# Ledger of designs, part 59: designed miniproteins, single chains, continued (2)

Each design is a single chain, and the fold is of that chain. pLDDT is the mean over its residues in the fold that is shown.

## One batch from the design tools (miniprotein)

Design m6049
Fold by ESMFold2-Fast:
Structure m6049 (fold): chain A 73 residues (1-73)
Amino acid sequence: APSKEEIEREIAEAMARLMLAVHYSTTKEITEEDIREAEEKALAYVDTIEDEEARRAAREAVEEMVREIREEL
């Protein structure tokens, strides 16, 4: 099973790629709606994780990243 660190890295990479794709493909500023969509997609991925401990760790990582992104706005 993937470790907490591996799950956190995968979630972080997915979120970063999504945010960068939105920012780079559109000349529009990143909105709260864009952040919410990224969060919903990341959490949907978390829900597919079969290992309960890894799923919990991934959810915490997503929440932490979303908080950091919102604090920069």
Scores: mean pLDDT 68

Design m6050
Fold by ESMFold2-Fast:
Structure m6050 (fold): chain A 68 residues (1-68)
Amino acid sequence: MEMKVRLVVRSEEEARAAAEKLAEEAGITDPREKEALARALVDIIRDDLAAGGPETRVLDFTFVTEEA
């Protein structure tokens, strides 16, 4: 299945909360899968911030989920 969701994130806490919402929209009920999604999103945001420079800014991106 495929869905597009616009996400705005300024911090790791917001990234985690956004990942939880995305999991609910995707119908993910397994706590392990929810945690994995949150962790992956936080890791992506952290890597992006490290590459972007010293200032933390509002991050806006489209999340796309693709079925294997």
Scores: mean pLDDT 61

Design m6051
Fold by ESMFold2-Fast:
Structure m6051 (fold): chain A 64 residues (1-64)
Amino acid sequence: SSALSRGMGYILRQAGDDAIKAGDVEAARTSADGLLELAKIDPANRDLYLEEAERYRRAAEELE
């Protein structure tokens, strides 16, 4: 559902932000991958999920 997808997106973005802050590369990548999966099932928010996923992937690459 749209409400479930929005809730999961919020949790994944919080987890991604916390992961970047902690320098946790694996957690940041996990959040990015989760957002990419949400982009497939919630097209109304697709661009937001793709943008945040790219941000977390870039941050993870810079930490490695």
Scores: mean pLDDT 83

Design m6052
Fold by ESMFold2-Fast:
Structure m6052 (fold): chain A 77 residues (1-77)
Amino acid sequence: LEKLLEGLEGAILGRGEATKAVEEAAKENNLPVRHAEEDGVRYALIETSKEQAPLAVALTLLLAERSGDSVRLVTGG
């Protein structure tokens, strides 16, 4: 999982049951989604550019309202 996040400008990360919500958000916004599984936990990741940061923040906040800590925004430097 950590290796998947290396080098990204930004990402929306969902785990467990939140993966479906992240996948639906990606489909609705025509964003690419990547999947990973670690220690039996499924992850879904929407990779975002710096230019997409406002969209990434908005989607993360919306998803976090329902999924809490199971959705988070990862930001690159």
Scores: mean pLDDT 77

Design m6053
Fold by ESMFold2-Fast:
Structure m6053 (fold): chain A 68 residues (1-68)
Amino acid sequence: SDFDLALEAVLRYVTEGLTEDQLPEEQVAAAERFERRLEAGDPEALAWYKEHKPKLEELLKKVVKERA
């Protein structure tokens, strides 16, 4: 699905350690769409996020540590 591709873009962003300004606009827009769906409480987006949350949290910790 479109937001699966958006999440793949986010995962790549996290693993590569790229900043938002270094990502293509399409990938940034896709990530923003995914975040908006999570904020809206979309059950499909929430279910998908929860399934991948352990991996996402580990990768996000790495990015936050580099940015701090």
Scores: mean pLDDT 64

Design m6054
Fold by ESMFold2-Fast:
Structure m6054 (fold): chain A 82 residues (1-82)
Amino acid sequence: SALEKGLKYFYLGAKYFTQGNYEEARKYARLAADYFRQAGPKYELLRQASEELAKAAEYALNGDVESALKHAAKAGELYKKF
């Protein structure tokens, strides 16, 4: 299902982010956001969490560690609120 794929790709995005593989983190976070969007409005918080994780990875790729950590923290908080 779209929800199962979203959860799998969010997990992979977070895993790659913690490993410092920011290109793969951004790729999987973007895939997660698309699948949560397809899963429907009930999963809006998970879509937003995935978009924040993608932003975190993009900031990290650009060397902006402070912004990367801020957006990663926001992704985690949005995921927990679901």
Scores: mean pLDDT 92

Design m6055
Fold by ESMFold2-Fast:
Structure m6055 (fold): chain A 67 residues (1-67)
Amino acid sequence: DALFQEIAALAEAAARALRAGDLATARSHVEQLRKKAEEAREQGDLGTAAFGERAVAELTAAIDAQE
């Protein structure tokens, strides 16, 4: 599943940027991740959408905790 792979790659890239303290890059990846999750939901891929939505929520909370 191409969308699942893209979402997983974006989540991993956001987590890597977050670990490096690059909050701007992490936020950019999370925004792309949100758009891909929305695309998956619009296409009826509810499992991929739910995975992406959960990753967005978790990464957003982690970014906000770092300021």
Scores: mean pLDDT 85

Design m6056
Fold by ESMFold2-Fast:
Structure m6056 (fold): chain A 70 residues (1-70)
Amino acid sequence: AAPAPVVPEAPPGGRFLPKDTTFEEMLERNLAVVDAYAAQRGLSPAERDALRAQVEKGIEGLKEIEEKRK
């Protein structure tokens, strides 16, 4: 029989929840994905921390933009 394809459970950079996801939930899930991605890729702690900081800044920026637009 032909081998069955393996579907990744947590793809990096993907959307996780379309159901009214809060900014806190987005941050938590994105940080978890960054940690998993860094571990999978063998990234250094410095590289992982840079990605975490980028995600955190991105979520904070989205909150600021939404607050200003109201």
Scores: mean pLDDT 68

Design m6057
Fold by ESMFold2-Fast:
Structure m6057 (fold): chain A 100 residues (1-100)
Amino acid sequence: SSLKEKLLEIAKRIQKLVLDMLKKVSNDQSEVDLFKDLFDKFIEHMKKLSEEDAIKELKSMIDQVKEFFDKYKSKLPEEIREELEKELEELEKEVEELAK
């Protein structure tokens, strides 16, 4: 479905955002690879869900990413933190619009 394709694209954009942030704060490629694998598994899981359940799971993932960013906020330059928070807020708004 076109809705499910849009939800999967948002999930991929969240993955990119988290991985790009990790590359800036971590010198350990194995940590980046671990998070990539976890997101790849999440995206594969979302493909198997109904559209309604995919929306719920994606909202849960966004909340988890917000908690993750909060843990790293003191290690990030202010400009990068503000950009990441803005991008995540825009992704959350896109999910809310698709849920209507």
Scores: mean pLDDT 82

Design m6058
Fold by ESMFold2-Fast:
Structure m6058 (fold): chain A 94 residues (1-94)
Amino acid sequence: TEMELLAEQLALELLNAVRDALRNGEDVYQSVKEALEKFVEYLRSLGYSDEEIAEILERARERFLRRAEEEKLPQEVVDAATEAVDEILREIRE
């Protein structure tokens, strides 16, 4: 579905943000948060509701975790990335 494609796209964008942050010596949490805020703005510009955006982010979070495990990313990096996702989800929901 289109929602599944958007979730996969976001999961890959999150992985790219993590890789770029690590490569450049940047903060993983901030880099992931900035990438998420940009993607949320993009989804809003396409007419998606906050409820739909939250669903896309939840699905992307699950897909990110699977890919992070495959790539054997350090737990501290995974925790920082998922904390950024959870913060944006909280802002959308509450």
Scores: mean pLDDT 88

Design m6059
Fold by ESMFold2-Fast:
Structure m6059 (fold): chain A 96 residues (1-96)
Amino acid sequence: SMADEVLRGFAGELEAAIEAELKRRGIDPSKVSFDEALEIVSKDPEGRALLREFAERLRKHRHLLDPETQAAIDEGIANDDLVGVARLVRERAEKA
């Protein structure tokens, strides 16, 4: 569906942004799982800013996503659970 394609697009953009941030920190992205990468990125203000920018951009386009995914994103943002939002996008994109 179009919603699935949009979700996969956001997951790809998130993965690329996290990979670029790891490389900037001298970390080989091929040696780190996505969950490990999220833990690394979420520990400091710069990495958290990256995740927040992603979440806000995702929220701006949430009307292109299915209602269940929209509700889960809204809940994650309301709770300032930036790692949860990132993980949710990837997990749901893998099932799309």
Scores: mean pLDDT 83

Design m6060
Fold by ESMFold2-Fast:
Structure m6060 (fold): chain A 82 residues (1-82)
Amino acid sequence: DEKLKLRKEGMEAAIKGMEKVIESLSDEDIERLAKELGVSVETLRNMTPRELDEMLLRDVYENSEGVSVEELEELLEKIREA
């Protein structure tokens, strides 16, 4: 199903963006991640790990290649510090 493939591809791109933010903490990588999620940078900084997880995993059931809640917490803390 093309729709499911596009959703998975978008989620994988978002996860890759999160990894880049964790490594570099650059404003550019943070902005890219926010755009992929369809939110502002300030909204992303104020997100809970649950809200971010729901955005990434909405259509991909338990078979998602999503990040763990712990990784989401670390990412959000680093974004808030950047």
Scores: mean pLDDT 60

Design m6061
Fold by ESMFold2-Fast:
Structure m6061 (fold): chain A 93 residues (1-93)
Amino acid sequence: MLSKEELIQELLRSLAPFSLDELNVSQETALNFVNVLLDPNASKDEILLAFANYLKEAFNLKSNEEFLEKLPEIKKKFNLPEEIVEKLKELLS
């Protein structure tokens, strides 16, 4: 599994090609995600959950079940590493 720093870098790299307007993500959701990334006490699981909430809003998904069903499309769009996809499945199942 990726280190916390490697995880943060991969998530930011995945989001970097897209603007908030293109993803239709609210300022509140974006700030919540950034605050979790900047929190030295945040676990990898908390970071991944904040990322999942960011992506749920971006894809207009209302539940973890809908997120898991759309995860292959999300993986392709953001070019997510397999390790991140596997951990998201574990956390949201």
Scores: mean pLDDT 81

Design m6062
Fold by ESMFold2-Fast:
Structure m6062 (fold): chain A 64 residues (1-64)
Amino acid sequence: GELDERVRRALEEGREHYKTLSEEKREILEEIAEKLREIGEQTDKYFEALRNGDLETAEKILNS
C-alpha cells in the first residue's frame, strides 16, 4: 500500500544520513522505522482480509 511505499522511501533516503549520526540518534531512527514497519504490516493484513472477503478479520485488525 501507499504507507508501505512511504516507509520504504523514508528508510532509503535516510540511509546515508544515518551513518553520520551519533549512536543515540541512530537508535531513535531504528525505533521509528520499526514502528512504521509494524503499521505497514497491519495495513497489508487489513487489505488482504478485504481481498479474501474476510470481513471479520478485517474488522478485528481495525479494533486491535
Scores: mean pLDDT 74

Design m6063
Fold by ESMFold2-Fast:
Structure m6063 (fold): chain A 55 residues (1-55)
Amino acid sequence: SAVEQHREIVQRSIAKNQEIAKTLSPKQQQLLNGMTDGVKAVAEAIINFHERKER
């Protein structure tokens, strides 16, 4: 049951992502992915910087 539920969630996620992908241009997708990666990298860098700075 847990495996089946996980499978359905994955399938729904893929379907939704494909739906969203159809509404976004390739350039918009690149910008969104770049921004997401950038924000994540900055957040991790800030956390690590504070951790090292305060030891």
Scores: mean pLDDT 65

Design m6064
Fold by ESMFold2-Fast:
Structure m6064 (fold): chain A 106 residues (1-106)
Amino acid sequence: SETLESLKNAERLLKEALELLRAGDIGAEAGVKITSAEFHIMLAYLESKDEKVRKKIKDLISSLKPINDEMVEALKAGDYEKARELAIEYTEKLLKGVEEIIKELE
């Protein structure tokens, strides 16, 4: 399944991003991996012919928008420690949601 392969690519990238963030990286490498994972989640949404899968992806992304918005505000305020903690929370929750959708497709 093209949808499953896209979600598995997102899972791998999110795991790599979490490792970097937990090691203290708040720079470009973790951010690029998160953005790449989001692109693969978007591909999974576009490739899926199952409306239930599309709804789960849409609901997952929508549920995480408040954390992402709070992270952006922390970055604007120069609160890099809070921004990193929020990036970890965002990435962990996005990863969990992706893993749950993968399990339903397997």
Scores: mean pLDDT 87

Design m6065
Fold by ESMFold2-Fast:
Structure m6065 (fold): chain A 58 residues (1-58)
Amino acid sequence: GKEQYLVNRLIALRLMLIGLQLDLQMNSDDPAEVARLKLEQAALKAEIAHLEQQIKDL
């Protein structure tokens, strides 16, 4: 159902967040790339928070 879909999507986004954290560590010496990755991380965290709220509202 809808809950399982949202939970599966949440798991996928959390895995993407882990990958993004690794990218940040690997590119730590490039300030422009770090800034870009931090913006992507913030956007991803916002989507995760939105999905967590959607699951609670079911």
Scores: mean pLDDT 85

Design m6066
Fold by ESMFold2-Fast:
Structure m6066 (fold): chain A 68 residues (1-68)
Amino acid sequence: GHMRAEEALETVRRAAPSLTPEQLVDVTVAAIRAEGLDRREAEEVVRELVREGLLTPEQAQKVLEALS
C-alpha cells in the first residue's frame, strides 16, 4: 500500500521513547491495524523495529500473535 508500512514505523518510532515495553507492543499492534497492513507487511515492520532496537524479538512475537 501507499506508504502504509512507513507510516506504521514512523508512529512507533515517535512513540517508543515515552512508552513501557507493554505499551510499545500495544501501540505497534494498533499502528499496524490502523494502516491496514497484511501479515507480510506486519512482519517487515516488526523485523525493522527489532533491527533498530525498539522491539526485542520477544516483543515482536507478541505483536504478531496479537495480529493473528
Scores: mean pLDDT 83

Design m6067
Fold by ESMFold2-Fast:
Structure m6067 (fold): chain A 80 residues (1-80)
Amino acid sequence: VQLSPGQKAFLSSIQNIMNSQGKSSVSPQQIANHLGVSQSHVSTIIGQLQSKGVVSTDSNGYVSLSSDGQQVLQQMQQQG
């Protein structure tokens, strides 16, 4: 999966929020509050990431990482 630098940074932010809060899913509002961006911006990027198969959303709007999303993050974390 090919992601833009902004999409990669956003995916990393989702992982950071989940890790810091001990959660496996986060709401768009939690992401917006954490990053200091609008919820509309978050929803746009989530839609792009979902189209690329790196995140999924449930019926309550909670966002989680797919297997492909986890693999992308692992590749990004392999520095050195």
Scores: mean pLDDT 77

Design m6068
Fold by ESMFold2-Fast:
Structure m6068 (fold): chain A 69 residues (1-69)
Amino acid sequence: SAAKLEEVDIDELIAKYGDKEALVINAETGESEVKRLGDVLKNATKVYKMGENDFVVEIDGKYYGVRLL
């Protein structure tokens, strides 16, 4: 069976993991940088859980892979 993308609550993620560092990867360009998760999520419209420490974040109609460090 295909992995289902589960949308998660942005405010709940910020409360749990907002102070953690994350590797953020632009899905279009492949460019990556390390940011605090709360700084990424404050401008997010949607977040999907991909794994235990892996997420996909939508910001202004663009998608970013996010891995907690």
Scores: mean pLDDT 81

Design m6069
Fold by ESMFold2-Fast:
Structure m6069 (fold): chain A 83 residues (1-83)
Amino acid sequence: ALLIAGLNLAAAKNYAAAIAQFSAVLAADPSNAVALVSLGAALAQTGQKAAAISAFSQAAAIAAAAGDAALANLAAANLAAVL
């Protein structure tokens, strides 16, 4: 699965490859909040601040709409940390 592959690459600190995998997940499912949080984190690690802010903002909105308070709070905390 592309999401799991991206998470494993991020754990290995291969952020460029992780970004590619998370982007592929989001091309197929733009509302995947886990992929958006993970993409935001990888973008933040590579200094892509504006893209990370966009990803975390989208993740927080989608997770909140889905009732996933834990994921919404995680996305909001990450957003605050990169602002």
Scores: mean pLDDT 84

Design m6070
Fold by ESMFold2-Fast:
Structure m6070 (fold): chain A 86 residues (1-86)
Amino acid sequence: GSPPLETLSVEQVIGEVEEEMYERALAAAIKRGWDVREVFKRVLELNKELREEIKKLHKENPEWSNQELYEKALKLAEERLAELIA
């Protein structure tokens, strides 16, 4: 299982969001018969953008726990992934 979020660095929290996006994109690509390589290329670019946005969220909200940061970051990532795979 994944390590407890509260023991992670911000960099590791970002990594957990990135991994989740790849897993969700892979599942969607397989289910819909999409080109996995093309989908992964788009998720790589999305994750690059998300990384900078999550760092900004942490800087603007230093009082947030890793759990709160992860939940906010994941929601943002899910919304963008949904647009990408619609």
Scores: mean pLDDT 81

Design m6071
Fold by ESMFold2-Fast:
Structure m6071 (fold): chain A 86 residues (1-86)
Amino acid sequence: SQEKILRELLGLLLEAAKAFSQGDREKAVEYLERAIELAKQLSDKKLSQQIVDALERLKKAILAGDVEAAREAMARLAALLREAAE
């Protein structure tokens, strides 16, 4: 179900944030890549595209070491998931 996918996405984002906070950028990126593949399974294609785009931006920010861009992308993803769950 859509709700199950959204909960799994939130779980992957929390694991990515944990890895990032511990300085493990490679592990954070692995969790984000799993999140991207899961987000593509969303039946709401507009929401799917918004989440995938935000995840791709977050991944690029982390790989570039752009901490501020990464925080902004994480905040946007959290807001998108919160709104989708309502």
Scores: mean pLDDT 84

Design m6072
Fold by ESMFold2-Fast:
Structure m6072 (fold): chain A 120 residues (1-120)
Amino acid sequence: SEEVKKELIKLLEEIKEIALTTHKKLLELIKNKASQEEIEEVALEGLKKIQELIEKARELIREHFPDEAYEKLSELLDKIEELAQEMANAFIERKVEKAEEKVKELLKLLDEAIKLVEET
């Protein structure tokens, strides 16, 4: 149980790191007037990595967490996945302010998920 909690927190922290790194890379690409293809490639690669980590987190929660924690964490992961997709789409559309707002919301939900895992 404690080992599974540590693994889940690590996955959530990795999602946070990918979101921050992808955000930084995309801002630099937009600033440097990179091609639409380059922006799309970086945004979609970041999204793919986040989605893969979310799927691993879902499997751990399904197998190892009690029903109440499972329901709350699953709802948070659904919203995190939605925000990651909205973030990627906003960058692809070059809506920088919208993308930054989605990154902030995503990071807040990841911190909430980490806290919920620690308290479970």
Scores: mean pLDDT 89

Design m6073
Fold by ESMFold2-Fast:
Structure m6073 (fold): chain A 109 residues (1-109)
Amino acid sequence: SRELLEALVEALRAELLKPENLELLIKYLISQYPFLAKQSEEERRESVRALIDAMAEYVLETAESLDEFVAGFEYSLDRLIEDSEDEEVKEMFRRLREEVRARAAELLG
């Protein structure tokens, strides 16, 4: 299921790189790492895109199975939803959680 893992990771990367999701992710990251507010808008977008790409590469190098990735990613999203104070950011993470479940089900069905 390496091909299924690669397909899911690429689909989630593409979802996060959508302008509306990218801006909400930048908003979340500024709340955690205030130094990002000192960067230009373009520099912030590039830094967050680079982070998303690095995370996707890391997952593809280290995840042993699709099920391991899905379980770990859902757990991480649940923590981010609980810890976020911004309702728009929480809603983005909830949508991403639903997207992970839906795409994993499509790939396994």
Scores: mean pLDDT 81

Design m6074
Fold by ESMFold2-Fast:
Structure m6074 (fold): chain A 77 residues (1-77)
Amino acid sequence: SSLRDLQNQLIQLANDYLNLSRTYRSLSDNLFRQGRLARQTTSDRVGQQLFRQATQYFSRSAGYQGRSSFLLKLANR
């Protein structure tokens, strides 16, 4: 039925958002590591810029995770 098809599409979209969340979380973790190294080897300024970018990616990751959870709730699964 069209309703079941819509529910399946919502689940698919939720999985896509979850994958995006995981990707941005991985990028955030990498940037936090790079920022720590930069503070020790390059400069505090470079480290702060990397931490800022890491925080932005972390926030984006959390946003995608929230969207995934919302869509799964709408799909009633």
Scores: mean pLDDT 87

Design m6075
Fold by ESMFold2-Fast:
Structure m6075 (fold): chain A 97 residues (1-97)
Amino acid sequence: SSVEQQSKEVTEIVDKLAELLINKDEEGLREFFIEYAINVLGLSKEKAEALFDLLLENETFDTDEVGQKMLELKLDDNMIVAIAVFNAAIEKAKELK
Protein backbone atom coordinates (compact mmCIF):
# COMPACT_ATOMS: atom_id res chain seq x y z
CA SER A 1 0.00 0.00 0.00
CA SER A 2 1.03 3.63 -0.51
CA VAL A 3 1.81 5.82 2.51
CA GLU A 4 -1.52 7.64 1.96
CA GLN A 5 -3.42 4.31 1.92
CA GLN A 6 -1.73 3.16 5.15
CA SER A 7 -2.50 6.50 6.85
CA LYS A 8 -6.18 6.24 5.85
CA GLU A 9 -6.47 2.68 7.19
CA VAL A 10 -4.82 3.65 10.51
CA THR A 11 -7.08 6.73 10.81
CA GLU A 12 -10.22 4.61 10.32
CA ILE A 13 -9.07 2.14 13.03
CA VAL A 14 -8.19 5.00 15.45
CA ASP A 15 -11.60 6.61 14.81
CA LYS A 16 -13.46 3.35 15.50
CA LEU A 17 -11.49 2.65 18.70
CA ALA A 18 -12.10 6.24 19.88
CA GLU A 19 -15.85 5.84 19.23
CA LEU A 20 -15.92 2.63 21.29
CA LEU A 21 -13.95 4.34 24.11
CA ILE A 22 -16.38 7.33 24.17
CA ASN A 23 -19.39 4.98 24.25
CA LYS A 24 -17.73 2.91 27.04
CA ASP A 25 -18.33 -0.23 24.95
CA GLU A 26 -15.61 -2.34 26.61
CA GLU A 27 -16.70 -5.59 24.90
CA GLY A 28 -16.78 -3.93 21.45
CA LEU A 29 -13.43 -2.23 22.13
CA ARG A 30 -11.81 -5.55 23.10
CA GLU A 31 -13.26 -7.44 20.12
CA PHE A 32 -12.37 -4.73 17.57
CA PHE A 33 -8.80 -4.26 18.90
CA ILE A 34 -8.07 -8.00 19.07
CA GLU A 35 -9.49 -8.56 15.55
CA TYR A 36 -7.34 -5.69 14.23
CA ALA A 37 -4.21 -6.99 16.01
CA ILE A 38 -4.69 -10.55 14.69
CA ASN A 39 -5.97 -9.90 11.15
CA VAL A 40 -4.00 -6.74 10.23
CA LEU A 41 -0.85 -6.89 12.42
CA GLY A 42 -0.52 -10.71 12.53
CA LEU A 43 -0.38 -11.06 16.32
CA SER A 44 -1.45 -14.32 17.97
CA LYS A 45 -4.74 -14.23 19.93
CA GLU A 46 -2.79 -14.76 23.19
CA LYS A 47 -0.44 -11.81 22.49
CA ALA A 48 -3.32 -9.57 21.31
CA GLU A 49 -5.35 -10.29 24.48
CA ALA A 50 -2.30 -9.78 26.78
CA LEU A 51 -1.47 -6.50 25.01
CA PHE A 52 -5.08 -5.24 25.27
CA ASP A 53 -5.17 -5.98 29.02
CA LEU A 54 -1.84 -4.11 29.45
CA LEU A 55 -3.17 -1.11 27.48
CA LEU A 56 -6.30 -0.89 29.67
CA GLU A 57 -4.06 -0.83 32.79
CA ASN A 58 -2.11 2.10 31.28
CA GLU A 59 -5.11 4.42 31.88
CA THR A 60 -3.81 4.80 35.49
CA PHE A 61 -0.42 6.18 34.25
CA ASP A 62 1.66 3.58 36.13
CA THR A 63 4.56 3.86 33.69
CA ASP A 64 6.95 1.59 35.66
CA GLU A 65 4.47 -1.33 35.89
CA VAL A 66 3.48 -0.97 32.21
CA GLY A 67 7.17 -0.79 31.24
CA GLN A 68 7.94 -4.05 33.09
CA LYS A 69 5.00 -5.86 31.45
CA MET A 70 6.06 -4.58 28.00
CA LEU A 71 9.52 -6.08 28.58
CA GLU A 72 7.94 -9.40 29.67
CA LEU A 73 5.82 -9.48 26.47
CA LYS A 74 9.02 -9.14 24.34
CA LEU A 75 7.50 -6.50 22.06
CA ASP A 76 7.98 -6.82 18.32
CA ASP A 77 7.37 -4.03 15.77
CA ASN A 78 3.72 -5.07 15.26
CA MET A 79 2.98 -4.85 19.00
CA ILE A 80 4.55 -1.35 19.08
CA VAL A 81 2.24 -0.30 16.19
CA ALA A 82 -0.78 -1.66 18.10
CA ILE A 83 0.23 0.37 21.21
CA ALA A 84 0.64 3.55 19.12
CA VAL A 85 -2.79 3.06 17.48
CA PHE A 86 -4.50 2.45 20.85
CA ASN A 87 -2.80 5.51 22.43
CA ALA A 88 -3.90 7.66 19.46
CA ALA A 89 -7.49 6.44 20.02
CA ILE A 90 -7.35 7.32 23.76
CA GLU A 91 -6.02 10.82 22.95
CA LYS A 92 -8.77 11.37 20.32
CA ALA A 93 -11.46 10.16 22.76
CA LYS A 94 -10.19 12.60 25.46
CA GLU A 95 -10.38 15.53 23.00
CA LEU A 96 -14.00 14.62 22.14
CA LYS A 97 -15.17 14.32 25.79
Scores: mean pLDDT 72

Design m6076
Fold by ESMFold2-Fast:
Structure m6076 (fold): chain A 76 residues (1-76)
Amino acid sequence: GPPLSDEEFSKLKEVYKKLIEQDPSLSPEEKEELKNAIDSLSKEQFEQLLELMRQYLLEHGGDGVEALVEALKKLL
């Protein structure tokens, strides 16, 4: 797809942090660490996160929240 704009990047980070906050399988400590990780990512690193999520979904299936969490763990 086309490269992320700065506005899209900011909006997607907020969406993904909300998904992390709403995941009942994550502890409060894990939620804080993962949200901080998202906030620390550059736009280029965030594009790598999106590619890792895509690869995870192709390999394992599942939902986007699981792919997001596992991709973030791989980047950390």
Scores: mean pLDDT 80

Design m6077
Fold by ESMFold2-Fast:
Structure m6077 (fold): chain A 63 residues (1-63)
Amino acid sequence: MSYTDEEILSFFPKDTYGPVQTGKAKFVVAIKDKKLYDVESIRHEIPGGSSSDAEDVVKAIQA
């Protein structure tokens, strides 16, 4: 699976930082002012790439 920067931004709230793990995928995200930086490879590491998987990623980083 691959995602655009805009799709990745839609998965997370406006300001989000931290490590995320879903399934066996591990990555780091940093989002500020709806801009991505310090993102390792989220586009290829979210399993399945479904909206539910994206929601799990958001919940994991916010928890």
Scores: mean pLDDT 49

Design m6078
Fold by ESMFold2-Fast:
Structure m6078 (fold): chain A 91 residues (1-91)
Amino acid sequence: SPLEEARRHLEEAEEALRRGDPVAAVEHLDEALEHLKPLVSPEEYLRLEVDLGMIRIMIAVLGADDPRVRERLEELIEELKKLIEELEKKE
């Protein structure tokens, strides 16, 4: 299901961050968002894409190892966890 795929990619993003690979975490978050796209409002999807896009810009400008990049990735991961949990409760 799209929800199971989103959760799997989210878990892979957390694993990537634990390994010190924020670029891989961004790639997994992008995949999670694609699977969430049909399950959320267009406004919510746009907001999540903007948040992920800002993290990509921070990587390009500050470097992937900047602690601000990790902080923003952790925030987005927690937000997506809560969103997926909410969506699962409605099934």
Scores: mean pLDDT 87

Design m6079
Fold by ESMFold2-Fast:
Structure m6079 (fold): chain A 84 residues (1-84)
Amino acid sequence: SQEEIERVLKEMEEWRDEAERVVAEAPNMSAAELRAKRDELVERGKRMLERMDAANVPEMVKTKFQFYLLAVLTELDLEIKKKE
């Protein structure tokens, strides 16, 4: 329903806000701390995608979230490599 889609979009916004915070703080984190935050974001991202499927969110919205998730993970992986 439209209400279910709106709830998922709000949760996606909350996930993005947290991901942006982690990316911003990444230079000040240890490699171990950053790996833990990355793994947490991956786990929550997977749950978000499952929830999008259950709520029948439009495929375009899911695709945009998948690309955003990949971009965040790529940036975090680069920051981790710089610390090792």
Scores: mean pLDDT 84

Design m6080
Fold by ESMFold2-Fast:
Structure m6080 (fold): chain A 96 residues (1-96)
Amino acid sequence: MEKREELKRAVLELLEKAKEAAEKGDSRKATLLGVAAALLLVEGSVEGVLSPEKANETALEVLRLVEEAIEAAKKGDLEKARELLEEAKKVVEESL
């Protein structure tokens, strides 16, 4: 597998796990997994797998969506939390 495809898979796996944690009301675990996904994107940029500009844009968008999903989950809106995390996954799929 190419480094870019492996990075994409790892990031998507972390976001899927974040979604599962949010659905269970585990906001701490969802936050940590979402932050880890964004950090992997930044590391991919440092290693030359992604352009710095694209990696930063994607990481910031993912972090914003994760933060909104965590706030929705805290309010009991698990449907919105799932939607926002699925949107984060789509941002990664479209960017990588």
Scores: mean pLDDT 78

Design m6081
Fold by ESMFold2-Fast:
Structure m6081 (fold): chain A 61 residues (1-61)
Amino acid sequence: SVEEIIEELKKYYKELLSKEKDEEKRKQMENAVKRAIIEIYENPEKAEEIKEETLKELDKI
């Protein structure tokens, strides 16, 4: 479900956030996740793809 995909994304984000001390990077991560959640609700059929791309984006921060 879309809700399960969003929960997985949030769980991954929280884990990364717990290890990140740079405030600017933390804000970039939050913004990436916020955008992804909006995109998932706008395009639920692409939820898994949006999640995968967002996880890659988070890894680059």
Scores: mean pLDDT 86

Design m6082
Fold by ESMFold2-Fast:
Structure m6082 (fold): chain A 94 residues (1-94)
Amino acid sequence: TALSEFVARLAAARREALAADPATALRIAQGMVEWALERLRAETDPEVAEQLAKAVVAFLSDLAAQARAAGQDDLAEAIDRMREEFVAEARRLF
């Protein structure tokens, strides 16, 4: 399903970001947010759109928590801001 493929791509991006340096991890997160916003703009089913948005928020929250646990506070703060901007944009789409 499209939702399963979306979640699988987020899981792959998470694994890649966690193995990467902070600058690369941030670029991976930015790319995923841009891709997710394009997908949300194209989604006509509001229930699917909500599940996609929740999956992205969970992905970013997990990356920020892992960055904080690793002592990468600047990366965690950048991802938290990215999450806040994503949530604001997603609200405008609904």
Scores: mean pLDDT 85

Design m6083
Fold by ESMFold2-Fast:
Structure m6083 (fold): chain A 72 residues (1-72)
Amino acid sequence: MDLKAKGEELFEKGLATGDPSLLLQAAELFREAEDYDSAAKALRKLAELYQSMGFDDAAERLRKEAEELEKK
């Protein structure tokens, strides 16, 4: 099964619905597919959702994780 294609599907659904669990699953699939740029993008969108919910510390941790993935 194409992990990257599944990640893209979940990423789009997560953005459309504002569902943090879908964005997290997308990031995990992208990481498993070694698509670190897409994984970082998904984590940044997840961080934006957490910040909108008042989870600033969680959002900051996700942004740092995304930056580390981009260096891979």
Scores: mean pLDDT 83

